Designed miniproteins, single chains, continued (5). Designs and how they scored, part 109

Each design is a single chain, and the fold is of that chain. pLDDT is the mean over its residues in the fold that is shown.

## One batch from the design tools (miniprotein)

Design m19781
Fold by ESMFold2-Fast:
Structure m19781 (fold): chain A 90 residues (1-90)
Amino acid sequence: MPDGNALYRPNEKLKKVLEESGATKDVYTLKEILELIGDYIKKNNLLDPKDPRIVLLKGTLLGEIFGKDEIDVLDIEEIIEKILSNSTLV
């Protein structure tokens, strides 16, 4: 599928988030970015212990990217939109 093979260059803020997950490349597929963001959430213990659907972003680099203190992991459309707005299609 075109979307599955499309490559994106993260902006500086998103690049830093991905690098905290061990990322070393200049360009990523959307799937790779989603997996690396998931790893970032796990490494920083950002899931709300009262509701593990909610990611706590206040004071994080990921929170600066989303412009929110919290996101719902089931709101995949919002997550994709923020990734795309912080990346350049190559």
Scores: mean pLDDT 81

Design m19782
Fold by ESMFold2-Fast:
Structure m19782 (fold): chain A 65 residues (1-65)
Amino acid sequence: MSIADLVEEARRLGLSAEEREILVRLVETQGIEAALQLLENRRRAGARAPGTPEELAAFEARLRA
């Protein structure tokens, strides 16, 4: 998973631009696993699911891959 893919998935989860900057900083300082953990925590919080159920399912599949 590239940093660009990670940032795009964070955007789909509804993270703000500021939160996405924190995510990138986590990758740079603590590695990609820390950023993935942040995305997983957001997913577990049941965040909004702003789109359709299909969009959410595809997004979760990408997080698990």
Scores: mean pLDDT 66

Design m19783
Fold by ESMFold2-Fast:
Structure m19783 (fold): chain A 67 residues (1-67)
Amino acid sequence: LSEEQKEKIQRFVVSLYLAGKISVEQAQQIGKLIREAKSLEELIEKIKELDLPEDVKNEIINFIKSL
């Protein structure tokens, strides 16, 4: 998982927060997972475990898969 990929995912998550789709706490939790993840697969698995709306999880996972 490259630094450029991590930055792109973080920017996407910030856009979800600004759109009111997630809370600041949820955005911070996802941001921590992005920093700690060693692979895209690990990040996807960790996001699936979060207490997030299913549509939001799908948006994030689909964005990650598009990288």
Scores: mean pLDDT 86

Design m19784
Fold by ESMFold2-Fast:
Structure m19784 (fold): chain A 89 residues (1-89)
Amino acid sequence: MELPTELVEVIKVGNQYYILARSDGVEPGATVVAESDLPDEWIEEVTVTRLADGSALVIIKTKPEYSEDVEKHIEKKNPVVKVTQLAAA
């Protein structure tokens, strides 16, 4: 089945992951979270920005204590996705 969610980018800053996805769902935040299959305990914040075409940009910010678990989960769900590592100097 085609998912209504498009993974845009994954950014890692220190031990936090920012997962950026576009969704055409009626409840875009809930849709992206459900399709990500991330446990609620790993999620710090979900931000939804409605776009002019009626789609939404959804950003899932993960908790730093679950960084290794999130990394393994992303690799299993999207083995071809590139994670952009931003060094915390």
Scores: mean pLDDT 74

Design m19785
Fold by ESMFold2-Fast:
Structure m19785 (fold): chain A 65 residues (1-65)
Amino acid sequence: ATQAQIEAAIKANNEQLSKATTVEELQAVVNGYKVQLQSDNLTPENKSKLQAGIDKANAKIEELK
């Protein structure tokens, strides 16, 4: 995948994170970020953005308990 495709996928997943209201929805968001982390040509910036998204989604899961 190109960096532009990876960035578009991150943006889409960030939008899902902002709309997620349940643990199930947030776990789907975490899985989306993890799929993008499998990309072989990730920039350090995009890798950092993906990890930040996972951390934020996990924090929201803990707040919903």
Scores: mean pLDDT 80

Design m19786
Fold by ESMFold2-Fast:
Structure m19786 (fold): chain A 66 residues (1-66)
Amino acid sequence: DADTAADAAIEALGPEGREKVRQAVENGDFDAAYEAGRKGFEEMGRKAGVTPDGALGAAIGRVLAE
């Protein structure tokens, strides 16, 4: 489930990881933000057997909703 995968991805990043991604985006360092987020999603997808695209899309939706 993409929604559950997004929750897990956000939780895996932790509050520190979430802040780093947010700050990198605000600083215009999108490469660093994407790299940090993508690594977490890829590893989680591999372990949980879900697609990284689904998890990433749902996570972005959650961040925008909050």
Scores: mean pLDDT 59

Design m19787
Fold by ESMFold2-Fast:
Structure m19787 (fold): chain A 74 residues (1-74)
Amino acid sequence: MDKETAIRHLEQAIDAGAAGDTDTAREHIRQAAEAAGLTVSEDALANGSSAAARRMLNAVRTGGPKEVSMAAEP
């Protein structure tokens, strides 16, 4: 896993989502998932929300679940 690259992309996704640029946020979430070795659903990517990016950032920082979904709580 490239944790540092994943964190960088997630911070950019949060910023983009806060600015209302959901397409850019979605792309950064996708790149972060790839770098972190996390699985993200198509639905989570389609939403491109800052909330999804924050969930993934917390998972990457704390070594949490390897699979992240906006709709599911484990």
Scores: mean pLDDT 67

Design m19788
Fold by ESMFold2-Fast:
Structure m19788 (fold): chain A 63 residues (1-63)
Amino acid sequence: SAEEILERLLAEHPEDRVGILNFIDLYLDGLISDEAARLFISQLPVTPEEQELLLEYLREKKK
């Protein structure tokens, strides 16, 4: 699941935790566009399939 991917990412890359969580908060608050979010996620150390799952998960939570 997207939550499992996110938990693994944060556990394996603790140095990026603050940046990733800040990105999620800004996106969910509507301060980051879908295009910018896709670009950010594309730079994460996850597979293309996992990138799409994370993006879909965040879109569903967006206010």
Scores: mean pLDDT 83

Design m19789
Fold by ESMFold2-Fast:
Parts: C-alpha cells; sequence; structure tokens
Structure m19789 (fold): chain A 68 residues (1-68)
C-alpha cells in the first residue's frame, strides 16, 4: 500500500471520528434537554444525533479497513 494513500485514508477516518464524537456530544446535550426542558423535542434531537454519530462511525471504520 502506498504511504500517501494510507495517510489520506487515515486523515479522512479521523475527520469522521471527530464528526461522530461531535454528534455524540450534541446527543448528550439533547438528552439533558429531554430530562430538564422539553422531553419530546429533546428525545427527537437525541435520536437524530445518535443516528448521525453511528453513521459517521461506520464511515470511519470502513476508511480504517481500507488503510490496512
Amino acid sequence: MEERRREELLRKAREKIFESASHTVEAIKAAVEALTVDEEKGKKKLDEYLEKADEYEREAQRLLEEAR
């Protein structure tokens, strides 16, 4: 495997991991909102952010496998 190709894949994987982490943080904030301010709105946001976090994690995993 070419080093430049591996580095590019790892960089993209890191970007996806950061996106997943960011959405997980937003999901935690939405969970707090659901418990304290607006249960229905908070739960909807929680589900949306967790779904996006999982999507980015799956993309990162695929990129990491390609970098092997």
Scores: mean pLDDT 81

Design m19790
Fold by ESMFold2-Fast:
Formats: C-alpha cells, sequence, structure tokens
Structure m19790 (fold): chain A 84 residues (1-84)
C-alpha cells in the first residue's frame, strides 16, 4: 500500500542523490521528480516542505538573536571561570 509506494519513492530519491550528489538542491529536484512520477507523494511533499523551511532559516532575526544569546552565555561562562 502507501508504505510500499513511499519506500519506492525513498529508493528513487536515494539513487538520484547518489548520482548527482547529496545537496539540498538535488534533494528538492529528486522529490519533485518523485511527485511527478506519482511516487510517495505525501512523503515527497513533506521533504519539499522541510527543504523550504531550511532555506528560510538563513538567517532569520530569531536565529541571529539566538546565536547572539549563545555567544554572550559562552563569554559570560569563560569570564566567570577566570575569576573563580
Amino acid sequence: MDEENDREALKFIIEYLEEKGDTDENLREAAEEAIKKGLGVEMSQAMLNLLERRENKEPTDAQMVEDHRIALRLQGENYRKELA
């Protein structure tokens, strides 16, 4: 059933990436081609949605704020270690 179809789609995508290289662009193309062939449409669509989310993650204001917060925390910890 659908599980078998999704497995065939996964095989197709893996073989496509093995031939062209494991990049987000090639993964997107592989997923789009799988959808065009009617293979694992739900799984392939989910992969496209994940890739779109990853592309939109470069860099949002939220990501920049989080990176800044982590850097400040590390600097604070380092300073406290020197004074301990």
Scores: mean pLDDT 63

Design m19791
Fold by ESMFold2-Fast:
Structure m19791 (fold): chain A 96 residues (1-96)
Amino acid sequence: SMEKEKLLKKLKELVKKAQDLADEAAAIRKAGTGTLSQGIGFILQAIGLEFDIELISKKLLELGYPKAEVEELKKKGMEYVKQAIELGKQNLELAI
């Protein structure tokens, strides 16, 4: 169905956004240039992505999309979310 295809594309986009956020947070941390506002920004963006990944994953499962594929994408996205939050916290702690 078109709905399953659109939601799958959205989930993949959310996972990519979470990866990009974690990579950006890691790069700023490595450079030692992170600000308090950037640290807070990474945490808030990661929380939003966590909510969206959970919501879209649930909708895909309700529509009968293969559980194994949804759970694998969700797991990857959630791991990047955790990384972004941790790196955001580290940037925040350095700015204080």
Scores: mean pLDDT 87

Design m19792
Fold by ESMFold2-Fast:
Structure m19792 (fold): chain A 69 residues (1-69)
Amino acid sequence: ELKKVDNAPEEEQVKLAGKVLIKYVPEYKELGEKAIEGKLSLGQVSSVISAAMIRLSIEDKEKLKEVLK
């Protein structure tokens, strides 16, 4: 359910960020795929989240909010 997504643990949020990176930021596709597959270390996972949040445009951030809503 969407309400569970908003309060998802960080691991699930990272996998969601990975999916968003593949869809909206294709230059991070490889990192997004590795995040979804759980092949990244905790530090790399944090880097993917940070990169996603910095790299996402205002438009892409609004799309992420719609998906999580």
Scores: mean pLDDT 61

Design m19793
Fold by ESMFold2-Fast:
Structure m19793 (fold): chain A 100 residues (1-100)
Amino acid sequence: MLDKELDKKTDELLKKAKSLEEKSKIVAEGVNEVARERLDEVIEKTRKEAEENFGEEGQKKVEEGIERARELAEESGLVALGEIVEGMLEAKRIDRIAEE
């Protein structure tokens, strides 16, 4: 009798784990879709900020980040946004060296 209660609890936990995995995938995809929808707006703003704040070498690094972001956007909008941030950080690093 104890073994039947353990089997039932194990089945319920496995069903809950599968449901949680499916819910996690839906949330991750939803977050990626929102990031993809905002990607074009972020790209426009990032290009404008780069033009206003960075020299030629810094602007080139921002465009390299944007190019990588567009390539990755279909797979993950969040990773795409991360590539834009990395391009901006690299641009700031290069522009600081060039100002010296």
Scores: mean pLDDT 74

Design m19794
Fold by ESMFold2-Fast:
Structure m19794 (fold): chain A 100 residues (1-100)
Amino acid sequence: SMEKLLEALKLILDVEFSEAQKKHILSTPLAKFIRETYEETGNLEETIKKAIVKYPKELLMIVQTLKVLKLASKEELLKILEKVLKEYYKDKEAFLKKYS
């Protein structure tokens, strides 16, 4: 459910990752995609949208990667993620078409 997903996002953003966990997270193709997309766009919301389009089953890993990359504050990440995920779950097909 959306409410349980948002609660999980808050918990993940509060987790302190070990150095080994951070290295693993940053070594993934998903992390490379997020870094390269953010460098190209300069826009975190757009980067998150494109990451969800490319990796729609890896939402929790997207959140973990954003936290480890420190692209924004916890509060800013949560606000953007809530906005983007509400749009995604309202109409997944329209979201994928719009941001692919």
Scores: mean pLDDT 86

Design m19795
Fold by ESMFold2-Fast:
Structure m19795 (fold): chain A 83 residues (1-83)
Amino acid sequence: EELEKKVEEAEKILKEVAEEEYKESIKKGNAVETAGESAKRALEMGDVEGAYKALEYAAEIASEENGERIKKVGEELKKVAEE
């Protein structure tokens, strides 16, 4: 339930980040969107560690500000999964 909420939140943030990155660069937007899709699939499979890795990758691709947003989501997801 709490993990499910964090999964939904992560998906929304990744979509928002991809849209914002597309305004700056089609290449960056596409890369973030692809990484976000990977994270979403991992979360749907219950692979929290895989999702966390995909989120880290997306954060590295995104602008610094959006990267911090993604990192925070990843940390929250990891904390919920550990409980």
Scores: mean pLDDT 74

Design m19796
Fold by ESMFold2-Fast:
Structure m19796 (fold): chain A 85 residues (1-85)
Amino acid sequence: SLINKANELLNEGIETGDVNKFIEAIKLYGEYAIKVKDLGSLYLFKSTSQNLLDYMRQQNTPQSDIDRLQEVVDKEVDRIKEALK
């Protein structure tokens, strides 16, 4: 399951502090939303991504790493929106 793999990567990122794990998790959440192709999956993606970004801010993650994840989130939102057309 894409969701199970994304959750595994998210947990690894939390455990290790590796931002690249968060980036890979977000890409898999985006792929899942594109496969489902409904507004609910877009909303879930936005909510999940916002929660992760908020978590990173609470952990005092460097702004450059937060910006990298935000860029990936923005690109995935655009990809999901395009898939809904």
Scores: mean pLDDT 89

Design m19797
Fold by ESMFold2-Fast:
Structure m19797 (fold): chain A 74 residues (1-74)
Amino acid sequence: SLSLEELFDRVFAELDVDGDGTITKEELKAAAQRRGIVLSDEGIDKLLAMLDRDGDGTVTREELRAWFRDRFEP
């Protein structure tokens, strides 16, 4: 089984095909579903609300990794 952090790295590698370090809500949800991770729309919305300060619907890789690090690696 993949850890959440390893899944995160793979999701980003798969979604960030342009190498710009940003992903959309829809891309994140779709990739998680393909990996068998259950992410509700509410869960994704809450995550984006915490990370997407500009409200443009995208999240940078660094912002998401920092959130994950704080959550699992205090």
Scores: mean pLDDT 64

Design m19798
Fold by ESMFold2-Fast:
Structure m19798 (fold): chain A 82 residues (1-82)
Amino acid sequence: MRRYQLGVRLRPGADPEAVKEAIEAAVRAAGGEMVGPLKIHAESRVLAGEISLPDDPAAVEALRAALLAVPGVEGVALTPVE
């Protein structure tokens, strides 16, 4: 398992709680875990938090694709944590 800082940008008018639920489901489907709760930054339209994923590039790409498919998601950033 490797830790990642996750950032998700929301489209204007997106429901942050619905997107948060979809993110948590996508992380679990990729074989990952939430390290802590996602924080909603309403003014910047960002959901941010720390996750763990398998040490597998395929899992990272599967998660990125799944998150970009979520209604209300504009962009995704996954940054490895040391």
Scores: mean pLDDT 82

Design m19799
Fold by ESMFold2-Fast:
Structure m19799 (fold): chain A 82 residues (1-82)
Amino acid sequence: SVLEELKEKIKEVEELIREAEELIRKGELEEAEKKVEEAAELATEAEKLALENKAPKEVRREIILAESRVTLLRMKIYVEKK
């Protein structure tokens, strides 16, 4: 189902975020940046799928929160590189 596919994409985004956070802690900023970009692309795909299939508000909220976390993580990497 589309809902199951959407939840799996959200889960994958969350896993990429966790990997990026671990890489930031280790000072591996280039690898962390790659994971953040992968998460951003997947979150964008999830948003498109949710819009095209008129996903429930709850699922759309989860996507928005994931996108917000990706943005925050990108900002954190920017600060750490300075």
Scores: mean pLDDT 86

Design m19800
Fold by ESMFold2-Fast:
Structure m19800 (fold): chain A 68 residues (1-68)
Amino acid sequence: SSELDRLMRELLLALAQLSPEEQEALLTALNKEGRAINADKSLSEEEKKKAIIEAVRRALAEARRLAA
């Protein structure tokens, strides 16, 4: 979605301000959460997309906190 694309671009820019170790930790955590969401058979495709957008928003907030 356009919202997810925007958030991913903002996350990538925020991650560029962090150390390599912080980048890897945040991306690893986000990837793990995304896999868990996609594996959840109780969620519709639309619910999975919304959950992923929320996960990316949380990751972006954490990246910005660490970059400040």
Scores: mean pLDDT 88

Design m19801
Fold by ESMFold2-Fast:
Structure m19801 (fold): chain A 94 residues (1-94)
Amino acid sequence: MIKLPTQPTLDAAVEEALSLAPGAIMAGISIEIQSADGNTVTLEPEKTPEKDGEVGTGVIRTQDEKRVATVEAKWDAKTGNALVLKEEKPIVKK
């Protein structure tokens, strides 16, 4: 698990986690980001793709579990990574 610099708001910490999600999922790396209000956002890879067109998955979750989303990353050697966000709870809404 990599700890990243503290973000000023929980929304900013969530956006940072989303921006890093494709690379983290592809690398099989968990990340942790704290917000200034004392909350924590984690991204945990669940499946790393092995071939072009395969889907990797990860979960973004806040420590209070009020924001939870599954992130799917599809790797293509020609076009790069594509993201699909499946929200269980609103991830970016205040």
Scores: mean pLDDT 70

Design m19802
Fold by ESMFold2-Fast:
Structure m19802 (fold): chain A 63 residues (1-63)
Amino acid sequence: SEEEALLEERIRLLEENLKTLDAQIQKAKAQNAPQAVIDKLERQRALVRKEIAALRAKLAAVK
């Protein structure tokens, strides 16, 4: 269905966003960035993971 396709596409984009955030966190650590910067990126990652979980639950409900 269109609803399933839209949910799957949004999840895919968010999972790509997680990979980018993971790379940014690793780069920040390698560059000895301030802990506050690393913490901010890790909080963003946690929020994206939470959104993915919510969207996966919605996807399961429409199947």
Scores: mean pLDDT 88

Design m19803
Fold by ESMFold2-Fast:
Structure m19803 (fold): chain A 73 residues (1-73)
Amino acid sequence: SVLDEVKELIEKALEEIKKSIENGDFDRAQEIARKLLQEVEKLYPKLTPEQKAEVDRLLDEFGEEIQKLIDEK
């Protein structure tokens, strides 16, 4: 489903961003986040209202996790 595609994109991006931050490559982490948001934006109109709410929650959690990783460094 489109929701599953969005979830996979977010999970993969978070894993890659974590690795980039651990290696001190913040430019790479920013680029990964930017590409994720562009891909999600393309898929977003295809989602139901319920799926959009789930994606919004996942993106909020994604942002919080990244901020936490940066702050703990």
Scores: mean pLDDT 83

Design m19804
Fold by ESMFold2-Fast:
Structure m19804 (fold): chain A 61 residues (1-61)
Amino acid sequence: DDRNTTITKLVSEAQKRIDAGEDEQQVFEELSQRLLEQTGLVATASVVDGQLQLSAQPAPP
């Protein structure tokens, strides 16, 4: 599933940005926007013990 590959890539990029000391809120907003644009999924993201956790759901009608 191409969407799973896209999600994994975007999450990996977001994790690297957080590890580099970028603002978590800004990274989450950009990640959510890119996921919606590229996959049509609405994402909720949080950081737990320095690790990015992601939940993705289809956009509501």
Scores: mean pLDDT 74

Design m19805
Fold by ESMFold2-Fast:
Structure m19805 (fold): chain A 88 residues (1-88)
Amino acid sequence: MIERDEHLEVTAPATVDPETAAALASGKEAILTGFVLRREGDQVEVGLTATVETDDGVYTASAGRRWLPAEEVGDKAIRAKATVKVEA
């Protein structure tokens, strides 16, 4: 597992339910988790999921797919802190 010190911004789909959207926009820190889907040369496609814990529970939403440098991902899932915005 690779942990990133950077606080990332990611966008959740507009199709998330209102409660999940409100939880992600609550200003609480989200944990971004990524899994390697495929590798092409120096780039790795990663599927991302954002999870935020509020007083009402734990909320999870897809944060899309990203192409990242192989050096940042390696052979492990990534885990980072993130701010999540919902698509307008």
Scores: mean pLDDT 67

Design m19806
Fold by ESMFold2-Fast:
Structure m19806 (fold): chain A 94 residues (1-94)
Amino acid sequence: MEEEKKRIQEFVDKAERLGIEAARAYVEGGLDEAARILQKMVDEMRKELGPEYADFIREFALKVAYAASKATSVEDAIQRVREVAKELGEKLLK
């Protein structure tokens, strides 16, 4: 369904943006702020997509947190989150 695929793609784009924001906060030394942004992202995704996407949301959040923890700079964090978002899109749009 084209409309459903567009909705999912728009959501993947939003998840990427929020994931980048969380990872940037983590790299800039705001661990508590990064956790707050990541939790807000998870809560918002659950409300918008529903319970059927819970496993994808959980996996995405964990991968974003892991990517941020391995990043050596803000630029590195952004690239790592983009790769995680690409994987999410590939799983949801298959």
Scores: mean pLDDT 76

Design m19807
Fold by ESMFold2-Fast:
Structure m19807 (fold): chain A 81 residues (1-81)
Amino acid sequence: QKLEEEELEKKNKEITDKFTEVARKEMAALYAQGADLLRREVDLALQWLRERKARSDEQTKKTIDGIIAALEKVAAEVLAA
């Protein structure tokens, strides 16, 4: 079980890292159009992810939580640039 959790966490990290790369690029493009636009799109994406999480199984909820955290972190970094 613990080894399986570590393997799942590694896989989830790889997915989250790839999502972070794509999100950073997309958010930078939105930020170039305006900080308010980036904020609106991030808020909409977070709302959709939270709604999806509510309808998901426990394993998928963990993955979505990682994506939410990554999205919030990238948005904060792009807005600070």
Scores: mean pLDDT 77

Design m19808
Fold by ESMFold2-Fast:
Structure m19808 (fold): chain A 75 residues (1-75)
Amino acid sequence: SEKRNRIAQALYDVGAPEELAKLLAAKEGDLKDVVIEVLERMGYKLSEEEKEELYKIKSLDEFIKFVVEKAKTLL
């Protein structure tokens, strides 16, 4: 998926482990649920408010920004 590959590349570009970027690109299921799982594997447990914000996002660019900002807090 182009959307998955763009998010995976954005995570890689900010210094996330390559293995987590590959997991995001390859894992089946809902893209937002997969992102929650990847962030939790990195050590970032989203609050319910952050999950609600994520599910309201409609733009791929806003989605990438959200994921990158959360991932940066772990790096």
Scores: mean pLDDT 73

Design m19809
Fold by ESMFold2-Fast:
Structure m19809 (fold): chain A 103 residues (1-103)
Amino acid sequence: MNEVIKRALSENPEALEQLREYQRKGIKAEEQGDYEEAARYAGEVSKLIAKALGAPEKADEAGELTKQAYLYEVAGDLKKAEEAYKKLLEVLKEAAEEGEKAR
């Protein structure tokens, strides 16, 4: 899966630059204690990955799961964070499989 994500992003330099911008903004928000804003940018990164994989219909679900996982982790609810991250990985795996079928 990671290899497929890397290839999808390397084939779309605009998406890679947007991902880097969202990561920078997310880190800055986290450093300022703005965990809601950091969660939002983490979600945007996952949306870009799903779109780059060729499954834009999975983008909103991937983004929401990432945001929920991050906020659960910040709140110390590690079990719910783990469940959300596990669902996120399944959604991204499905996105990669759908993208490969379209090629």
Scores: mean pLDDT 81

Design m19810
Fold by ESMFold2-Fast:
Structure m19810 (fold): chain A 87 residues (1-87)
Amino acid sequence: KEKLLEEFLEILKEVLKLDDDSIKELKEQFKRLMEKGTELAEKFLRLIEAIVNGDEEEVRKIAKELGLSDDAIKVLLELARFAKKKK
């Protein structure tokens, strides 16, 4: 779980050009969400895994299940494509 979160945060930092303080804050927020063990937290973990793996189809599927907007899905696909290009 921690390794996937770290890889995801690295992708966010590179693609969205976030500063170190923003990344640190997001890391704490995501840790809090994961600790709750809810179905929502499980879906977010699956989404993070799909992004890190560069699996665009899985990203679209999970993002739609989460009720995310088309604009949010486009951002997530950019993250997945970046991850795929790095491998």
Scores: mean pLDDT 77

Design m19811
Fold by ESMFold2-Fast:
Structure m19811 (fold): chain A 110 residues (1-110)
Amino acid sequence: SPEEARGARTLALVEEHDRKGGLADVQRLYQQIQERAQRLYELADEVGKKDPEKAAELKRRIDEVLQTAQQSLADALADPSKVKESYNTLLQAQEELDRIEAEAERLLAE
């Protein structure tokens, strides 16, 4: 029926919007990770004034998070089927940045 055809078309438009939204969320989360990583490098530099070895460790962990995040964005841009997996990887990257920030703040409070 015409109503069934209209329903199917509306669902297809919603699914298309959800796919496009997923990639935009990956790109937004990646940008947030880059901005946070830069601030955490500055915190690591402050840690380095008292403990250069701990600062180097924190910076290595930040670099690893950034490399993983860059690869996840590249994968999502190359293959739409990887968008959901890339988003989850970026959420895990944010959790690692939370751990790095907590460690840096703990070291600065001592």
Scores: mean pLDDT 84

Design m19812
Fold by ESMFold2-Fast:
Formats: sequence, structure tokens, C-alpha cells
Structure m19812 (fold): chain A 97 residues (1-97)
Amino acid sequence: KLEEVLRKIEELLRKALEVVEKHAEEEKGAKEMQELMLEAAKVMPSEEARKELEGIGEVTGETVLAAMKASVELAVEAARGAVERALKVAREELEKL
């Protein structure tokens, strides 16, 4: 059951990165990524972990949008870093259960 939760979070976060990779020059891409990261947060079993992932998702949307104005490469790099951080948080919190 915990492994299924982690797998679902990994799937949502992977989709979030793919959205930015496909729409790196569009504000829509940053918004869709943020929405997918917030959806991953809703799957977290603890309120603390949910809030932490929600924070990462909200900051990521703004960071990716700012990076898109500079370059597509920076936008994708920012998105990848945020996904890796969110995955680390999800794994660490699920291991505490």
C-alpha cells in the first residue's frame, strides 16, 4: 500500500516534468506542472508531508515561469530539480510510516 502511494506520487511528478518539457515556452506548462505537484501532495498520508509538497509545488510554478523567460533549458532544469526534491520528501515521509 505504501509502495503504491509512492508509485502514484512518482507517476504524477514524472508527468509534471513532461508537461514542462513539452510546453517550456508556455505559461500553461508551468501551471499544469504546479497542479500535478499539488495533486501528488494530496496523495501523501500525513498533513506535514502534504504541506511540504504543496510548498514545493507552489514555489516550483513561480520558479519555472521565471526560468522560461530566460531560457527553455533553465525552465526544464528548475522543473527537474523540484521534482527530485519532491520525490525525496515523499520517500523520506513514507519511510517514517
Scores: mean pLDDT 74

Design m19813
Fold by ESMFold2-Fast:
Structure m19813 (fold): chain A 94 residues (1-94)
Amino acid sequence: SPLEDLMEQLIDRLGARAKEAEAQGDYRSMLLWGTAAAMLAMLLWEMKKSNLSDQEMKDLLLSMLNEFRQTAQSLNDTELAALLDEAQKQVESV
């Protein structure tokens, strides 16, 4: 589905940035971006198993993305906050 494809792309982007941060010794960014990637991957896996409507899955994803964005903002990770804001807009358009 378009929503699943979008989630997979987002997980890949977050995971790639986490690996880059690890290579640079930036363990804070590695953990923050890596945790976001892992949580979204778990959510996607659970959504694929559930008999939820597309709208229910979309609402749940938007809620999670908003919470991650608020966490990124509180930790002053403006790059992650901006990426999550972009992701929310993309999810809303599906």
Scores: mean pLDDT 86

Design m19814
Fold by ESMFold2-Fast:
Structure m19814 (fold): chain A 86 residues (1-86)
Amino acid sequence: PETLADKLLEEHKRLLEEIERTKRRLEEAQPPGQDELLRRLDEIEKKLKDFMERIGLGDPSVTPEKWKELVEEARRVIEEARERLE
């Protein structure tokens, strides 16, 4: 069975790959609002990396609930970018 840490690591990896793919598509297509979307994707990518680093340090303030909020924030930005790319 997967531990919470294993599940978070896999989700983090998939989410970063999705963000990187979305950023590349935005840079190639150059849709209206590209600069704002790229900035927001960079910000969420940094938050995701910082969150995983804090987990590695054993920070008790990092919880599954906070991870879920961060994932939901990332998903909203990715979906908005996809709408601009269509």
Scores: mean pLDDT 77

Design m19815
Fold by ESMFold2-Fast:
Structure m19815 (fold): chain A 64 residues (1-64)
Amino acid sequence: TMREIARRGARLFLALPEEERRDFAKQSKVSRELVELLERLRDRPEDERVEALAEFILKATEEQ
C-alpha cells in the first residue's frame, strides 16, 4: 500500500546522516518542508516521527 511505502521511506530517511538530510532539503520546497517537520518532531518518539513523516509524504503525493 502507499502508506506502507511511505512508512518505509520515512524510516529510511530517519536513518540517513544529518548531512544527507540537509542536502536533500536544498532540492525542493517539499523536501525542505519535510526536513523542517522532522526537526520540529525531534523530541517525539520514533514511531510518532515515522507516522507524521509518512502522512506528510502521502499528502504531498495526493496533491501531485
Scores: mean pLDDT 75

